Designed miniproteins, single chains, continued (4). Designs and how they scored, part 83

Each design is a single chain, and the fold is of that chain. pLDDT is the mean over its residues in the fold that is shown.

## One batch from the design tools (miniprotein)

Design m15068
Fold by ESMFold2-Fast:
Structure m15068 (fold): chain A 117 residues (1-117)
Amino acid sequence: MMSLKEVGEYTRKKLSDEEFEKVLEATKSEDPKTRAAAIRAIQESGKATPEAVEALLEATKSEDPAVRVQAALALQAIAPQLSPEQLERAREALRELTKSEDPAVKGTAQIALEALS
């Protein structure tokens, strides 16, 4: 598994396919900080691959509010690159996040959903 420091180094450069695969693996980390950092790396990369979209959609279901906030921000950032089918799945995930009792998750999801409309 990738460390938080290794994931953080990827956020400011163009990622190779190999580096991006490692970022996708990091979205499955047991450490919420590593997951959030990996999602941010996807957001900053601008790569809307099918695997990246699936990783972000799964991250919206995370028990950690910080991971869910990062997932909403990443979905908003890559929204212009999404297919109509991916965009509808993103809207559905964001609608679920607006039901969150966490004010940061709810507020971020509301803004992201409005941006996807």
Scores: mean pLDDT 80

Design m15069
Fold by ESMFold2-Fast:
Structure m15069 (fold): chain A 85 residues (1-85)
Amino acid sequence: MKEKEEAREKAELGAETLEGLGDLLEREKDKVAALSDDKLQQMIDTTRQGTRGVVELAEKAGDEEIRRRAREAGERIIKILEEAK
């Protein structure tokens, strides 16, 4: 079905985006540590929402690997941001 294929493609792009963001935050951790606690919390909240959306798309597509990747990438980003507080 076209809808499942579209959901899978969006979930894959979302997982790749979360993974890339995690890599960027690790590389730029000194800049991340310079952010205010309010800004860090906003980024955490945005990451939680984004991760949930990608997981829902992966579930619609029936792709457990993309769902796992999205969860792991989102958790990694949140950990980096929480450690910067």
Scores: mean pLDDT 86

Design m15070
Fold by ESMFold2-Fast:
Structure m15070 (fold): chain A 87 residues (1-87)
Amino acid sequence: SLEEMLEILEELKEKYPEAEEAIEALKRVLEQAVPTMSEEEQKKLLRGLKELAEASESLSSEQVIDALNWFAHLLAQEYGLPLPPVA
């Protein structure tokens, strides 16, 4: 669900404060994209976010930010949403 996705992102924000801007950008994309997704697409996305959170333990803060920005841009492009600013 969207709520579980947002919880994962809040936990990531606590662990990686430098990623706050990237996380907030991804949250905006999720809030717009997830309501348009099928249940199966939502489950796959939730799985991907859980895998990203797990992988973050072996990544630098810069790599985490890059992964979050890439994910946000990929979703925005896939679902026809405005690209989030990354500057």
Scores: mean pLDDT 79

Design m15071
Fold by ESMFold2-Fast:
Structure m15071 (fold): chain A 75 residues (1-75)
Amino acid sequence: SPKDEFIRAELEKLVSEIKLRLEDPELSPEERQKLEQLLEQALTELEKPSPDAKTLLDLEVELGLIDLKRAVNRV
């Protein structure tokens, strides 16, 4: 369905964004662990024939919180 295709494309984009962040050598062990957990969850959701929009939203929120906490901690 068009909805499933849209959610899948957004999850694929999210996976790429998480992988890009994981290349940062300045990640704390805790930040790296959280990013690796989000990557695993996103990849698991992509394996489903109909990925869940709520799961996508929750993963995007969690990534945003990691980014925000990193920005605050480096000010």
Scores: mean pLDDT 86

Design m15072
Fold by ESMFold2-Fast:
Structure m15072 (fold): chain A 74 residues (1-74)
Amino acid sequence: MFTSLSDVKVGDVLQFEGFGQGTVGQDEATGELTVNLRGFPDGKIVEIKGDKAKVLFSGDKEAKEFKVTHVKNI
């Protein structure tokens, strides 16, 4: 079990507990990592550490915290 689950790259897939899988992108204007979750607006990944990520969805003022698992399919 690796502790570097925060090493997230564009094109990676994250499993969001209870919400399914989202694909990681990047906002060219800010350089921030984004995520596309099925059924959700685009979110910005504000923080990721271990098994937790904070995502600010488009239109929201508050970031939501999720349990996540890094899924690699290269």
Scores: mean pLDDT 69

Design m15073
Fold by ESMFold2-Fast:
Structure m15073 (fold): chain A 60 residues (1-60)
Amino acid sequence: MEEELREGVRAVALAVADLVGKKTGNKEVQELYKQAFEAFMEGDFEKGKELLKEADKIEE
């Protein structure tokens, strides 16, 4: 029942990650954001946060 909603939300999250990566101009950051959102979609918030921290370190 929630799989259809999850698929839609995942598509939107990945599109947002792509836009964020394009804004920074850093492809590595873009890929980390996509991986983080994939982790969040699976309910793994710790992994998602770790990937976001990795992206933030590259941007710093």
Scores: mean pLDDT 69

Design m15074
Fold by ESMFold2-Fast:
Structure m15074 (fold): chain A 65 residues (1-65)
Amino acid sequence: MEFTDEDVEEVLRRLTADYPDQAERIRRLVARYVELAKTDPYLRNLDAEEMYEGLRALIETLGFP
């Protein structure tokens, strides 16, 4: 199962709702994830929920770059 553009939009929407003052950092984070997923089949096969939970966990653990 490969994520779609709609999955990416869903993840952006949810993360921006969670962190409304970090919208620019969220856009960069999601864009970087999409680029990495082009060559990583593990990342490419995550659905919207898995992407959202994974990225949120990274933000909660490491903070925004």
Scores: mean pLDDT 79

Design m15075
Fold by ESMFold2-Fast:
Structure m15075 (fold): chain A 59 residues (1-59)
Amino acid sequence: GKPLSPEALEYLKQGMLALRQGDKEKAKSYLSKALEAEGIDTEGLSLSELLEKATELMN
């Protein structure tokens, strides 16, 4: 697939770090920003849906 932008990669790293720390609100914020940087609409998505889409971008 197409490589992710450096901005999207940084947001993904911050979101995953927040998940490991148990900060679900921070994780949701960073994962949304990562997906939006790649042109994906995140409006109304749950944390689980954001994580699923972010995982698809990484693989």
Scores: mean pLDDT 81

Design m15076
Fold by ESMFold2-Fast:
Structure m15076 (fold): chain A 71 residues (1-71)
Amino acid sequence: MEELLEKARKLVEEAKKNAGKDPEKTIQLVREIFSLIDEILRDPNATPEQLEEARRLYDEAVKILKEIKKK
């Protein structure tokens, strides 16, 4: 669980850095983030704190995706 959250955090930062440089790579990173967050949210053993962080990371990924899809 902690490893998935850490990986999601790193992918969010990488997506932010790539948003202006490589939209295709950024979209792929955002999709990977969504997959990781979905795994965390579906884990019945996830703590409330872990679920809250996963939702925050999801929100960040959505904002990145919206930014690169808008001209």
Scores: mean pLDDT 80

Design m15077
Fold by ESMFold2-Fast:
Structure m15077 (fold): chain A 58 residues (1-58)
Amino acid sequence: MLSEEEARRKLASLRAAVESGDPVLRRVAIHEGPLLIAQLEGELKAEAEALLEEARAA
């Protein structure tokens, strides 16, 4: 499991990739999102799941 600090940092990177609007970064987010979600719990996991769904919907 990730530390809270590392989890927040990785989540921020995922959010930046999804919000970039770049198709390549979005594809990377879709690929890496499930791996990050598996390492998270609680509110951070829910936020990561929402970002992954946003990436898939775009």
Scores: mean pLDDT 78

Design m15078
Fold by ESMFold2-Fast:
Structure m15078 (fold): chain A 65 residues (1-65)
Amino acid sequence: SMEREERFIEEVAKKLNLPVEDVRRLAELQREGLAAEAAGDEERVARLAAEILELGKKLGLPGLG
């Protein structure tokens, strides 16, 4: 359920003291990345991985790559 996923995102954001909007975006990028990987879209996987790394750096989570 999207509602349960949003609640989980809000809980993660609260626990890590991060903006909910940024945590939601990170989760969205990870879902898109998994879908692209399943589709064999290597260029899209690389682009999404780069966006995840940039957002992770912004949030102080450098270990996401």
Scores: mean pLDDT 79

Design m15079
Fold by ESMFold2-Fast:
Structure m15079 (fold): chain A 65 residues (1-65)
Amino acid sequence: AQEYLNLGNKYFNEGKYDKALEYYKKAIEIDPNYAEAWRNLGDLYESMGKLEEAKEYYAKAKEIE
């Protein structure tokens, strides 16, 4: 899970949102209780202007931790 989170963060920082999304989702597929990955998905969707989706991912992170 951590490896995919790190790859997601790398691509997010490079502005490669499609790749960041792919790897954050892979992190969550391995560990659905990975609150940091859910928060990072929220940040990613917010950066893409998808505020409602971002809100849902932030809520999921809060539900976990």
Scores: mean pLDDT 82

Design m15080
Fold by ESMFold2-Fast:
Structure m15080 (fold): chain A 61 residues (1-61)
Amino acid sequence: MPGTRGGQTSGLVAGKGVLEAGGSEEDARNAALIGGSGPTSEEAAKLAEEAAKKGIEGGKA
């Protein structure tokens, strides 16, 4: 996302982060539900970052 305006840590963005990092759709859905259903933006960002590191470290290209 080129510009972040208050919403980058929403559940929807967390789900997209997981998908971009190479996570599964199930992981993305769980991240979106967690980010949208009570946890803080910190928790949503942490989930996206964890998935990103896992996908990148797996390195498939």
Scores: mean pLDDT 59

Design m15081
Fold by ESMFold2-Fast:
Structure m15081 (fold): chain A 64 residues (1-64)
Amino acid sequence: MEEVLLEIRRLLDPDGDGRLTPAQREALASFGIPATGLADAALWTAIAALSEEQRRALVEALRA
């Protein structure tokens, strides 16, 4: 996984439990990524499809 994708994973799922907060879901939705509350394979595929600029912006949104 690229460095920025690793940072996104750390911010969304630091303990590997697959659970998303409402704030994280709202941030993902602002980038067109539908999230149901779990960090599943479809979520990671959608994140991987983002441009480098969108991934960097997502990192900043998740840190807010």
Scores: mean pLDDT 74

Design m15082
Fold by ESMFold2-Fast:
Structure m15082 (fold): chain A 58 residues (1-58)
Amino acid sequence: SAAELAREAAEGTGEAARRAAEEAVKQFGWDNTVREARAAGDGGGASAAGAEGRSLGL
């Protein structure tokens, strides 16, 4: 169902971002790649979601 998929996506995305950050430090670097991974999963996404949900609401 859509609700179940949405819940798993939101939860999995955060978890996947954390794992991606660890993989990044193992391969190429700590700074650039980790920042990118965080933005994709939690850092940047969370900020944008907060602003977007303010007006209309989730």
Scores: mean pLDDT 55

Design m15083
Fold by ESMFold2-Fast:
Structure m15083 (fold): chain A 77 residues (1-77)
Amino acid sequence: MTLTLSARSIVHNGVTSSSVSLPLSDIAQVVVVSDTQVVVVTNAGDRYVVTFDSPQRRDAFVTGMRALGVPVVPGTL
């Protein structure tokens, strides 16, 4: 299954985009940084810093990731 991430900004290795597609199987965990920001961590150790337009969009994303069985943990950038 492929997951398409859509957000105000997604930063990976200094590159900013608004959308990134990742295989769900490649996602190791989601780190909740703030009410609008998470880090998606892959099994390879890649980090995608995702900034949402609103806290509601971040909450919806986190709820969806938990429903898909992805570990969600609190943390920092």
Scores: mean pLDDT 83

Design m15084
Fold by ESMFold2-Fast:
Parts: structure tokens; sequence; C-alpha cells
Structure m15084 (fold): chain A 102 residues (1-102)
């Protein structure tokens, strides 16, 4: 619930920024332990945002190389990136974020 609600709020905020001239895709990296049901819920929210706001959204699930590439693209100004975490998996998500920015 919390993860999907955060994702929806993030997409709404990103849509507002896109209306202000932001044009890159949003790359979202999900933790390895994200359930298949949560992935499907997140895909539905992403499709809803695509239909309502024309957002381009890329999902990456549990690939440290994909997470690093997403952050490199964000640093280069080629994409916006967000790493989502599950409640109870925050330490692992924080470790991934630390590794990616180091």
Amino acid sequence: MELVERFRALLESFADQRRAGRTGPLVVVLPEDTSEEEIEAIKRVAEEARRRHGLRIELAVDDPAAARRALERARAGEADVVILHLPGRQAEAEALAEAAIA
C-alpha cells in the first residue's frame, strides 16, 4: 500500500514538473523483494500516469547494474530517477543508494 501510494504521488509531482518543461523519462528502480503483486500494481499506476499525463516510465527490478545506469543517466541530465523501497527493506534500499552515489 505505502509503496504504491508513494509511487502515485511521485508520478503526479513528476507530471507537474513535465508541464513546466521537463522532458526526460522517469526511471524507477524497485527492490529485489518487491512482490509480483506489487510490481503489477506499480505497472498499473505507471500506465494510468502515461494515459493521463503522457509520462514515459521505465521500471527496473533488482538489477544493481540497472540501478547504477539509471543514476548515471540522472547525473548526466538524461533522465529522472527514483529508487523505491518496501517498508521493512529500507536498510537494503539505503545500502543500494549509498553504493550507487559512491
Scores: mean pLDDT 63

Design m15085
Fold by ESMFold2-Fast:
Structure m15085 (fold): chain A 63 residues (1-63)
Amino acid sequence: SKEEALKKGKEAGSKGEEAYKAGDYKTAAQHFQEAADYFKKAGDLDNAEFYYKAAESAASKAA
C-alpha cells in the first residue's frame, strides 16, 4: 500500500542517515536509494528526489 511504502521509505532514509553519519557512504547510498524508490512508489516525489540526490552524493564520497 501507499502507507506501507511511506513507512519503508522513512525507515530506509533513517538507516541511510545513520550510515552517512558513521562515514559508511556505500551503505548510506544503498539505503538512500531504497528510500527514494519507496517514496517514488508512494507518489511522494519531493522525498524521492531528495533521497536520489542524497544517494548520488553518498556514492560519490564512497568512490
Scores: mean pLDDT 89

Design m15086
Fold by ESMFold2-Fast:
Structure m15086 (fold): chain A 78 residues (1-78)
Amino acid sequence: MGVDASLRAVVEQLAGDAPYLTARGEVRELTGEERIERVLAVLDRTAAEKEAAGDLAGAAAARAAAERVRALAAELRA
């Protein structure tokens, strides 16, 4: 597992935003699988918003984060 400084900065910025805090509050009510699906939906939305803003690197980072979340979900299910 490895993340570039720029990729990590994008993920940390998303985690620090108000929408992320709200999502975290609601996520506590969900099962682990539902929480993962929720996070993946947020990352997909974020990638689309970054592309619309012209931040292609941020969009790519969000997609890469989604793939890592799926890999972690697979490990947790094993």
Scores: mean pLDDT 62

Design m15087
Fold by ESMFold2-Fast:
Structure m15087 (fold): chain A 81 residues (1-81)
Amino acid sequence: MKKKEEMAKVLEELADRAESLGDTETARIFRNLAETVKKEEDLDIATGIALIGLAIVSKYASTPEVARLADEAAERIAKID
């Protein structure tokens, strides 16, 4: 339960940061991932959805800043026990 809440918080914190940088589209993507993680009952599936979503954002990001935010989120989520 707590790990899922921590993953959602990481995604929400990064959404807030993206929005503060003026990137409302990236903020929307991170908030959508946080909601998906919160709604998923299976923790392993929730983790997989978050990490795959972030990997797609990092790979297809049009700017280095967006890629960096996605990479930071993936690293933080991977370190949650």
Scores: mean pLDDT 77

Design m15088
Fold by ESMFold2-Fast:
Parts: C-alpha cells; structure tokens; sequence
Structure m15088 (fold): chain A 67 residues (1-67)
C-alpha cells in the first residue's frame, strides 16, 4: 500500500511519515507537470534536506504510485 511504502521511506530517511508523504506527493505533482526527474532530485536535496540516494528513492516511489 502507499502508506506502507511511505512508512518504509520515512524509516530509511529519518523522516516522519507525514514529511515523507508530503515529499512523495510533491514529487508526483512535479512529475505530472513534466518537471525532469533530475530537477526534482535537486529540489528534494536542496529544500527537503535529503541525500541524492534518498531523493532518488522518493522519485522512484512517486513514479510507481503515479499509475
């Protein structure tokens, strides 16, 4: 489920479940708007305080959930 995947992401990244959910939802919105994945990764690192690896995981999860 979406909730279980967000919880796993939060546990790996040291985020709260609410913070992880907001980041995934934001990434989904940007993907729908046609923002390139690399730009989303850079935004997540700069504004979300995530590592590149964590930001890439957020984008992968967002892509999985978009369909």
Amino acid sequence: SLEEKIKELAERSGLSVEEARKLVEGAITLLKEGVPEEVIIQLLMKHGGLSREEAEEVVRLAKELLK
Scores: mean pLDDT 82

Design m15089
Fold by ESMFold2-Fast:
Structure m15089 (fold): chain A 87 residues (1-87)
Amino acid sequence: MSSEELGAEVSRTINEFFAPAGTVRVAVTEKGGQISLGGLPIGGIDGKVANTTRPGVTTVEQAKAVAEEAALDENSVVRIDPRWAGA
């Protein structure tokens, strides 16, 4: 296997034990929002959103729920980055 493939596998293993946790932040953009957890970007929201900050989040699923609460439009769609969506 290539050293890059081995490095990616090690990084995934580390991320399983040290998955992003802490404060969820939803930051408003002109057409939606950006979602971060523990300072790491994990996804975005399409549509109208409110600036939201919530500490004590331990999973990406909880972060998604906070992002859904921050969505102000019934047509708003929360999207988690594929890197985190399968965790």
Scores: mean pLDDT 68

Design m15090
Fold by ESMFold2-Fast:
Structure m15090 (fold): chain A 57 residues (1-57)
Amino acid sequence: GAAAELEARRRALLAGARAAAEVYGKDPDTVVAAAERHARRGDFEAAQRAVVRLLLE
């Protein structure tokens, strides 16, 4: 159902955020926490933007 699909999308985004932080030499917990703040609200666009911002700082 839609709830399971949103949860799967959230898990994939958070896993991707952690992996990207490791590749870019950033603190994974900081990047994941920023993504989770937005993803918890269902705002996956804001979550992705937060990840990109932290990776490029």
Scores: mean pLDDT 84

Design m15091
Fold by ESMFold2-Fast:
Structure m15091 (fold): chain A 104 residues (1-104)
Amino acid sequence: TEELIREAERLIEEARRLLYEEEDLEGALRLLREALKLLSKALLTTTDPELRRRAVRLAEELIRLLREVARKARERGDMDLALEAEIEEGIALIVLGVERLTAG
């Protein structure tokens, strides 16, 4: 599970670069989707409290970046991309909600 968390962290950092340096919203969303899948697997499989806290923090950062993708997509008039980012945000919030309910 530590490998899943490290890979998700790398994908999130690359997504941030695509968002802020290259303004590649579609590329950023693709990487954030992949990171969410890895974090979901990590949260499902880890019993380590430190790794769980790291995965939660990365998921919260991922949600912030998805909101930024949606905001920038709306500014460009790309409503389909904004909706896709908002759907991924909803999935991420459900994943965090399940984690918080099951972890205590």
Scores: mean pLDDT 84

Design m15092
Fold by ESMFold2-Fast:
Structure m15092 (fold): chain A 85 residues (1-85)
Amino acid sequence: STLTFTVVLKVLPGADIEEIKEKVLRIAEQFEKEYGTRLVSLEIFEVNGKTYLTLTIEAPSREVAEEFVKALSEIPGLEVVEVSE
C-alpha cells in the first residue's frame, strides 16, 4: 500500500525555474530508485507574480515522504510551503 502526498513549493525571487525543476526531478528519480516513491505529477503555476511548483507523490510511508520533503527543502531558491496527505 502507498500514501499520496501533495507538496507545494515556492520559487524564491531570482531563482532559475528550469534549474530548480531539474533538481526536483533528480531527487524524485533518486527516491523512486531507493524507496519506491512515485512522482504522479509536477505542475508549475504563477499566482500574484510568484511561481509555485505542486508535486503529487506516492510514498510507501509518511517517514519516506518526510525525507523527500526534507531533500526538496535543501534545494537553493526553493521553499516548502505546504505538505498534505
Scores: mean pLDDT 87

Design m15093
Fold by ESMFold2-Fast:
Structure m15093 (fold): chain A 98 residues (1-98)
Amino acid sequence: SEEEKKLEIAKNLRKAIDLLNQALSQSTDPEDQENLKKAIEELEKAFRAVLEGKYDEAIKHLKNAKDLVEKANVDPELKAQILSYIDKAIKIVEEMKK
């Protein structure tokens, strides 16, 4: 159960990172590129925190990534998909805290 939840978190975060890399490859604005790169870093920090059982730290990093994505000017459909995967990861991490 806990191992299955960690795998589902990993799956959602890998999908978010893949879509963030797609957004980054399409971005020409330096500020948006910086925000997208920082969002990827925050998602990687979140996953490390999950592996270490630091769920509050993981949620903080996931919310930081979400804020960075929302600030970036990227395709609205792509942005919505990225935010959806981050939100799914947050929900699973919150369930692991109970």
Scores: mean pLDDT 90

Design m15094
Fold by ESMFold2-Fast:
Structure m15094 (fold): chain A 80 residues (1-80)
Amino acid sequence: PLSPAQRQQLLDQLSAQAVQWAYDRVAAGERDVDAMFAELVQWIRDQLRAAGFSDAEIDALVAAEAPNLRHIIEVLVAEA
């Protein structure tokens, strides 16, 4: 299993990748916030599961971060 430091590093990397992905999709002309949010949440869940996070840990992390992630997508679409 990943150490706490490795888990935090992965979460930081996934957060940066998520923001970059949303930026690139909006730059490419995507405007469907709900579709981007659903795709990004599923990708994050898949990455965390592949890294050995439990379903309970994934659910807690997604619940905590989902509003912030959606807000970032909404702002990027509105500013485009």
Scores: mean pLDDT 84

Design m15095
Fold by ESMFold2-Fast:
Structure m15095 (fold): chain A 71 residues (1-71)
Amino acid sequence: SEYRRKAEEIRREGREAAAFLAPVDPAAAAEVLELAERAAEAAEAGNLEEAHRLVGEAQAVARAALEAAGL
């Protein structure tokens, strides 16, 4: 299903982002993983608005962590 595929994409992207962040900011990496999992669960439930909001939050956390690290 489309929602399942979307959830799988969100989880994969979240894991990739967290792996990149982990050596720089392990707390931000953990938060990104948590937000990505919540977004994936929202997508599986058909709540794409909530999934999009949570993905946006994960992206903001990642961006702030990278900016703080001078990246």
Scores: mean pLDDT 89

Design m15096
Fold by ESMFold2-Fast:
Structure m15096 (fold): chain A 114 residues (1-114)
Amino acid sequence: MIEEAVDLLLAGRRDEGLALLEAALAAGADPARPIASADDLTAYELLLFYYASTGDPRALALVRAMEARGWSLDTLVTDSAGRRLTTAELLASRTPGMTVEQARTLLETMAGLE
């Protein structure tokens, strides 16, 4: 279900993709699972980048809904190698020369978590 939502977002079908993602998360889909069709981005990371690029308040509302359920930049995700990482550590591992602190600052800035 999350992969289908991501495929819709990548295809520019924004209303359908966001609605399906919201439904998948509400049904208990794991937002910390890396999504292969989205370069191993998690649903949390994908929504932050989507909000940063589009300004779509629906994406931010979903980020806030996940945070209200205890999700944060400190929530552990499992990467393709089986390592337990935070979203910031995962982003830093995929971005040459980026520190975890730089990745965290970028994600916090995108989400307006200041």
Scores: mean pLDDT 70

Design m15097
Fold by ESMFold2-Fast:
Structure m15097 (fold): chain A 64 residues (1-64)
Amino acid sequence: SEKEKKLTLLEARLTVLKGSIYFNELVIERRRDDPELVAAAEAEIERDRREIEEIEKEIEELKK
């Protein structure tokens, strides 16, 4: 069904975003000596977390 297809794509996107957050957390940990790179990684994590929140809302709406 279209609903199942959309859920699969949303769950796949969540996996990608969680991987992006994990990668950027490693960048922050390893590159603490580079404030500009740390700031860029923190900004990416913030964007990814907002997208995760929106996707989780979509998944909840689809389950109703």
Scores: mean pLDDT 89

Design m15098
Fold by ESMFold2-Fast:
Structure m15098 (fold): chain A 102 residues (1-102)
Amino acid sequence: MTELEKLAKEALEIARRILAILESDPNVPQDLVDRFRAEVEEMEKAIENKDYEAFLAHYARLKEIVTEALPYLTPEQRAEVARLLAEFDEILTKIEEVLKKK
């Protein structure tokens, strides 16, 4: 497994954890959950295709969906999502650094 593939899979796992939080809250609109799941699936497909530019583009859309979902979350869920998103951003910064060195 390449360094990029490993980092991307770690980021995908964090995205799946955020999805689980959104799915657990009945106040989050189903369309936001469905859109988030679709972006996670596209990120997984991008990893399979080794298209890390597409992976980063889907992440940008995923962040937009999370921002739309925040008002529906409890303060505790918002804090957890913010922490997971920060971990996600750290991994994506590492992906961007590896891509710049190629």
Scores: mean pLDDT 84

Design m15099
Fold by ESMFold2-Fast:
Structure m15099 (fold): chain A 65 residues (1-65)
Amino acid sequence: SAEGEALRRQIEELLARARAELSPDVAETIERGARTMLAKAKSVEGLRSYLQSLENALDAALAAG
């Protein structure tokens, strides 16, 4: 669906931000989890839930330094 494709793009954009803004080790850990989720959960609902979790994880990592 168009919604699913938009959510996948938004997740990839957050992963690009993680690579740019976080330490390599933290970014790699987040990417590994995201690749597993993107392969497993292809429903719009699952992607939306994961997008929120990824945003929270990025915010927490940035706040930690």
Scores: mean pLDDT 79

Design m15100
Fold by ESMFold2-Fast:
Structure m15100 (fold): chain A 76 residues (1-76)
Amino acid sequence: MVVTLLRGAIGALERGDIERAIELIEEARREVLESGNRELEERLVPLLERAREAAERGDIEEAIRLLEEARRIAEE
């Protein structure tokens, strides 16, 4: 499910729907925290927080880059 949320967030950013992207990033972060997987949490939570901050600043290119990195990790 995390991968689906990350893919959705990237799509939202590509469409300029920043509010929807932030919502999906927060949903992905919540799922990671609720997973109980410490290694996944340690790797993904910082990337998701940085992606959210980049999106809020209007740095869409950086936000997408961070979300694509998070998606690669989540697909391992």
Scores: mean pLDDT 86

Design m15102
Fold by ESMFold2-Fast:
Structure m15102 (fold): chain A 100 residues (1-100)
Amino acid sequence: MAEEWEKLAEKQREELKKLIPELRKQGFSEEEIKKLLEIADEVVKLARALKEKDAEAIAEHARKLAELLAEFLGDTEKVEAWVKKLAEALKKHYGIELKL
């Protein structure tokens, strides 16, 4: 499953890059496009860390993804709640402890 997540995340990142001209036409700023690309990159890194069961890398990329999503969506509390639930699920099902 985790290997499939990495491949899916990489595919979605490449699809996002192809959509950049359309995002500009829809009125997305260069800063918003940059943040979307950073989010996509961190999703790929998180998926890779999950495949490798690297608790330190999972914690690092999950935190960076949460920070980028909070900046982009403006809802820090929801993003923090999702990261906390992810950490609990990873510990319960995979024995991985996240240091956030």
Scores: mean pLDDT 71

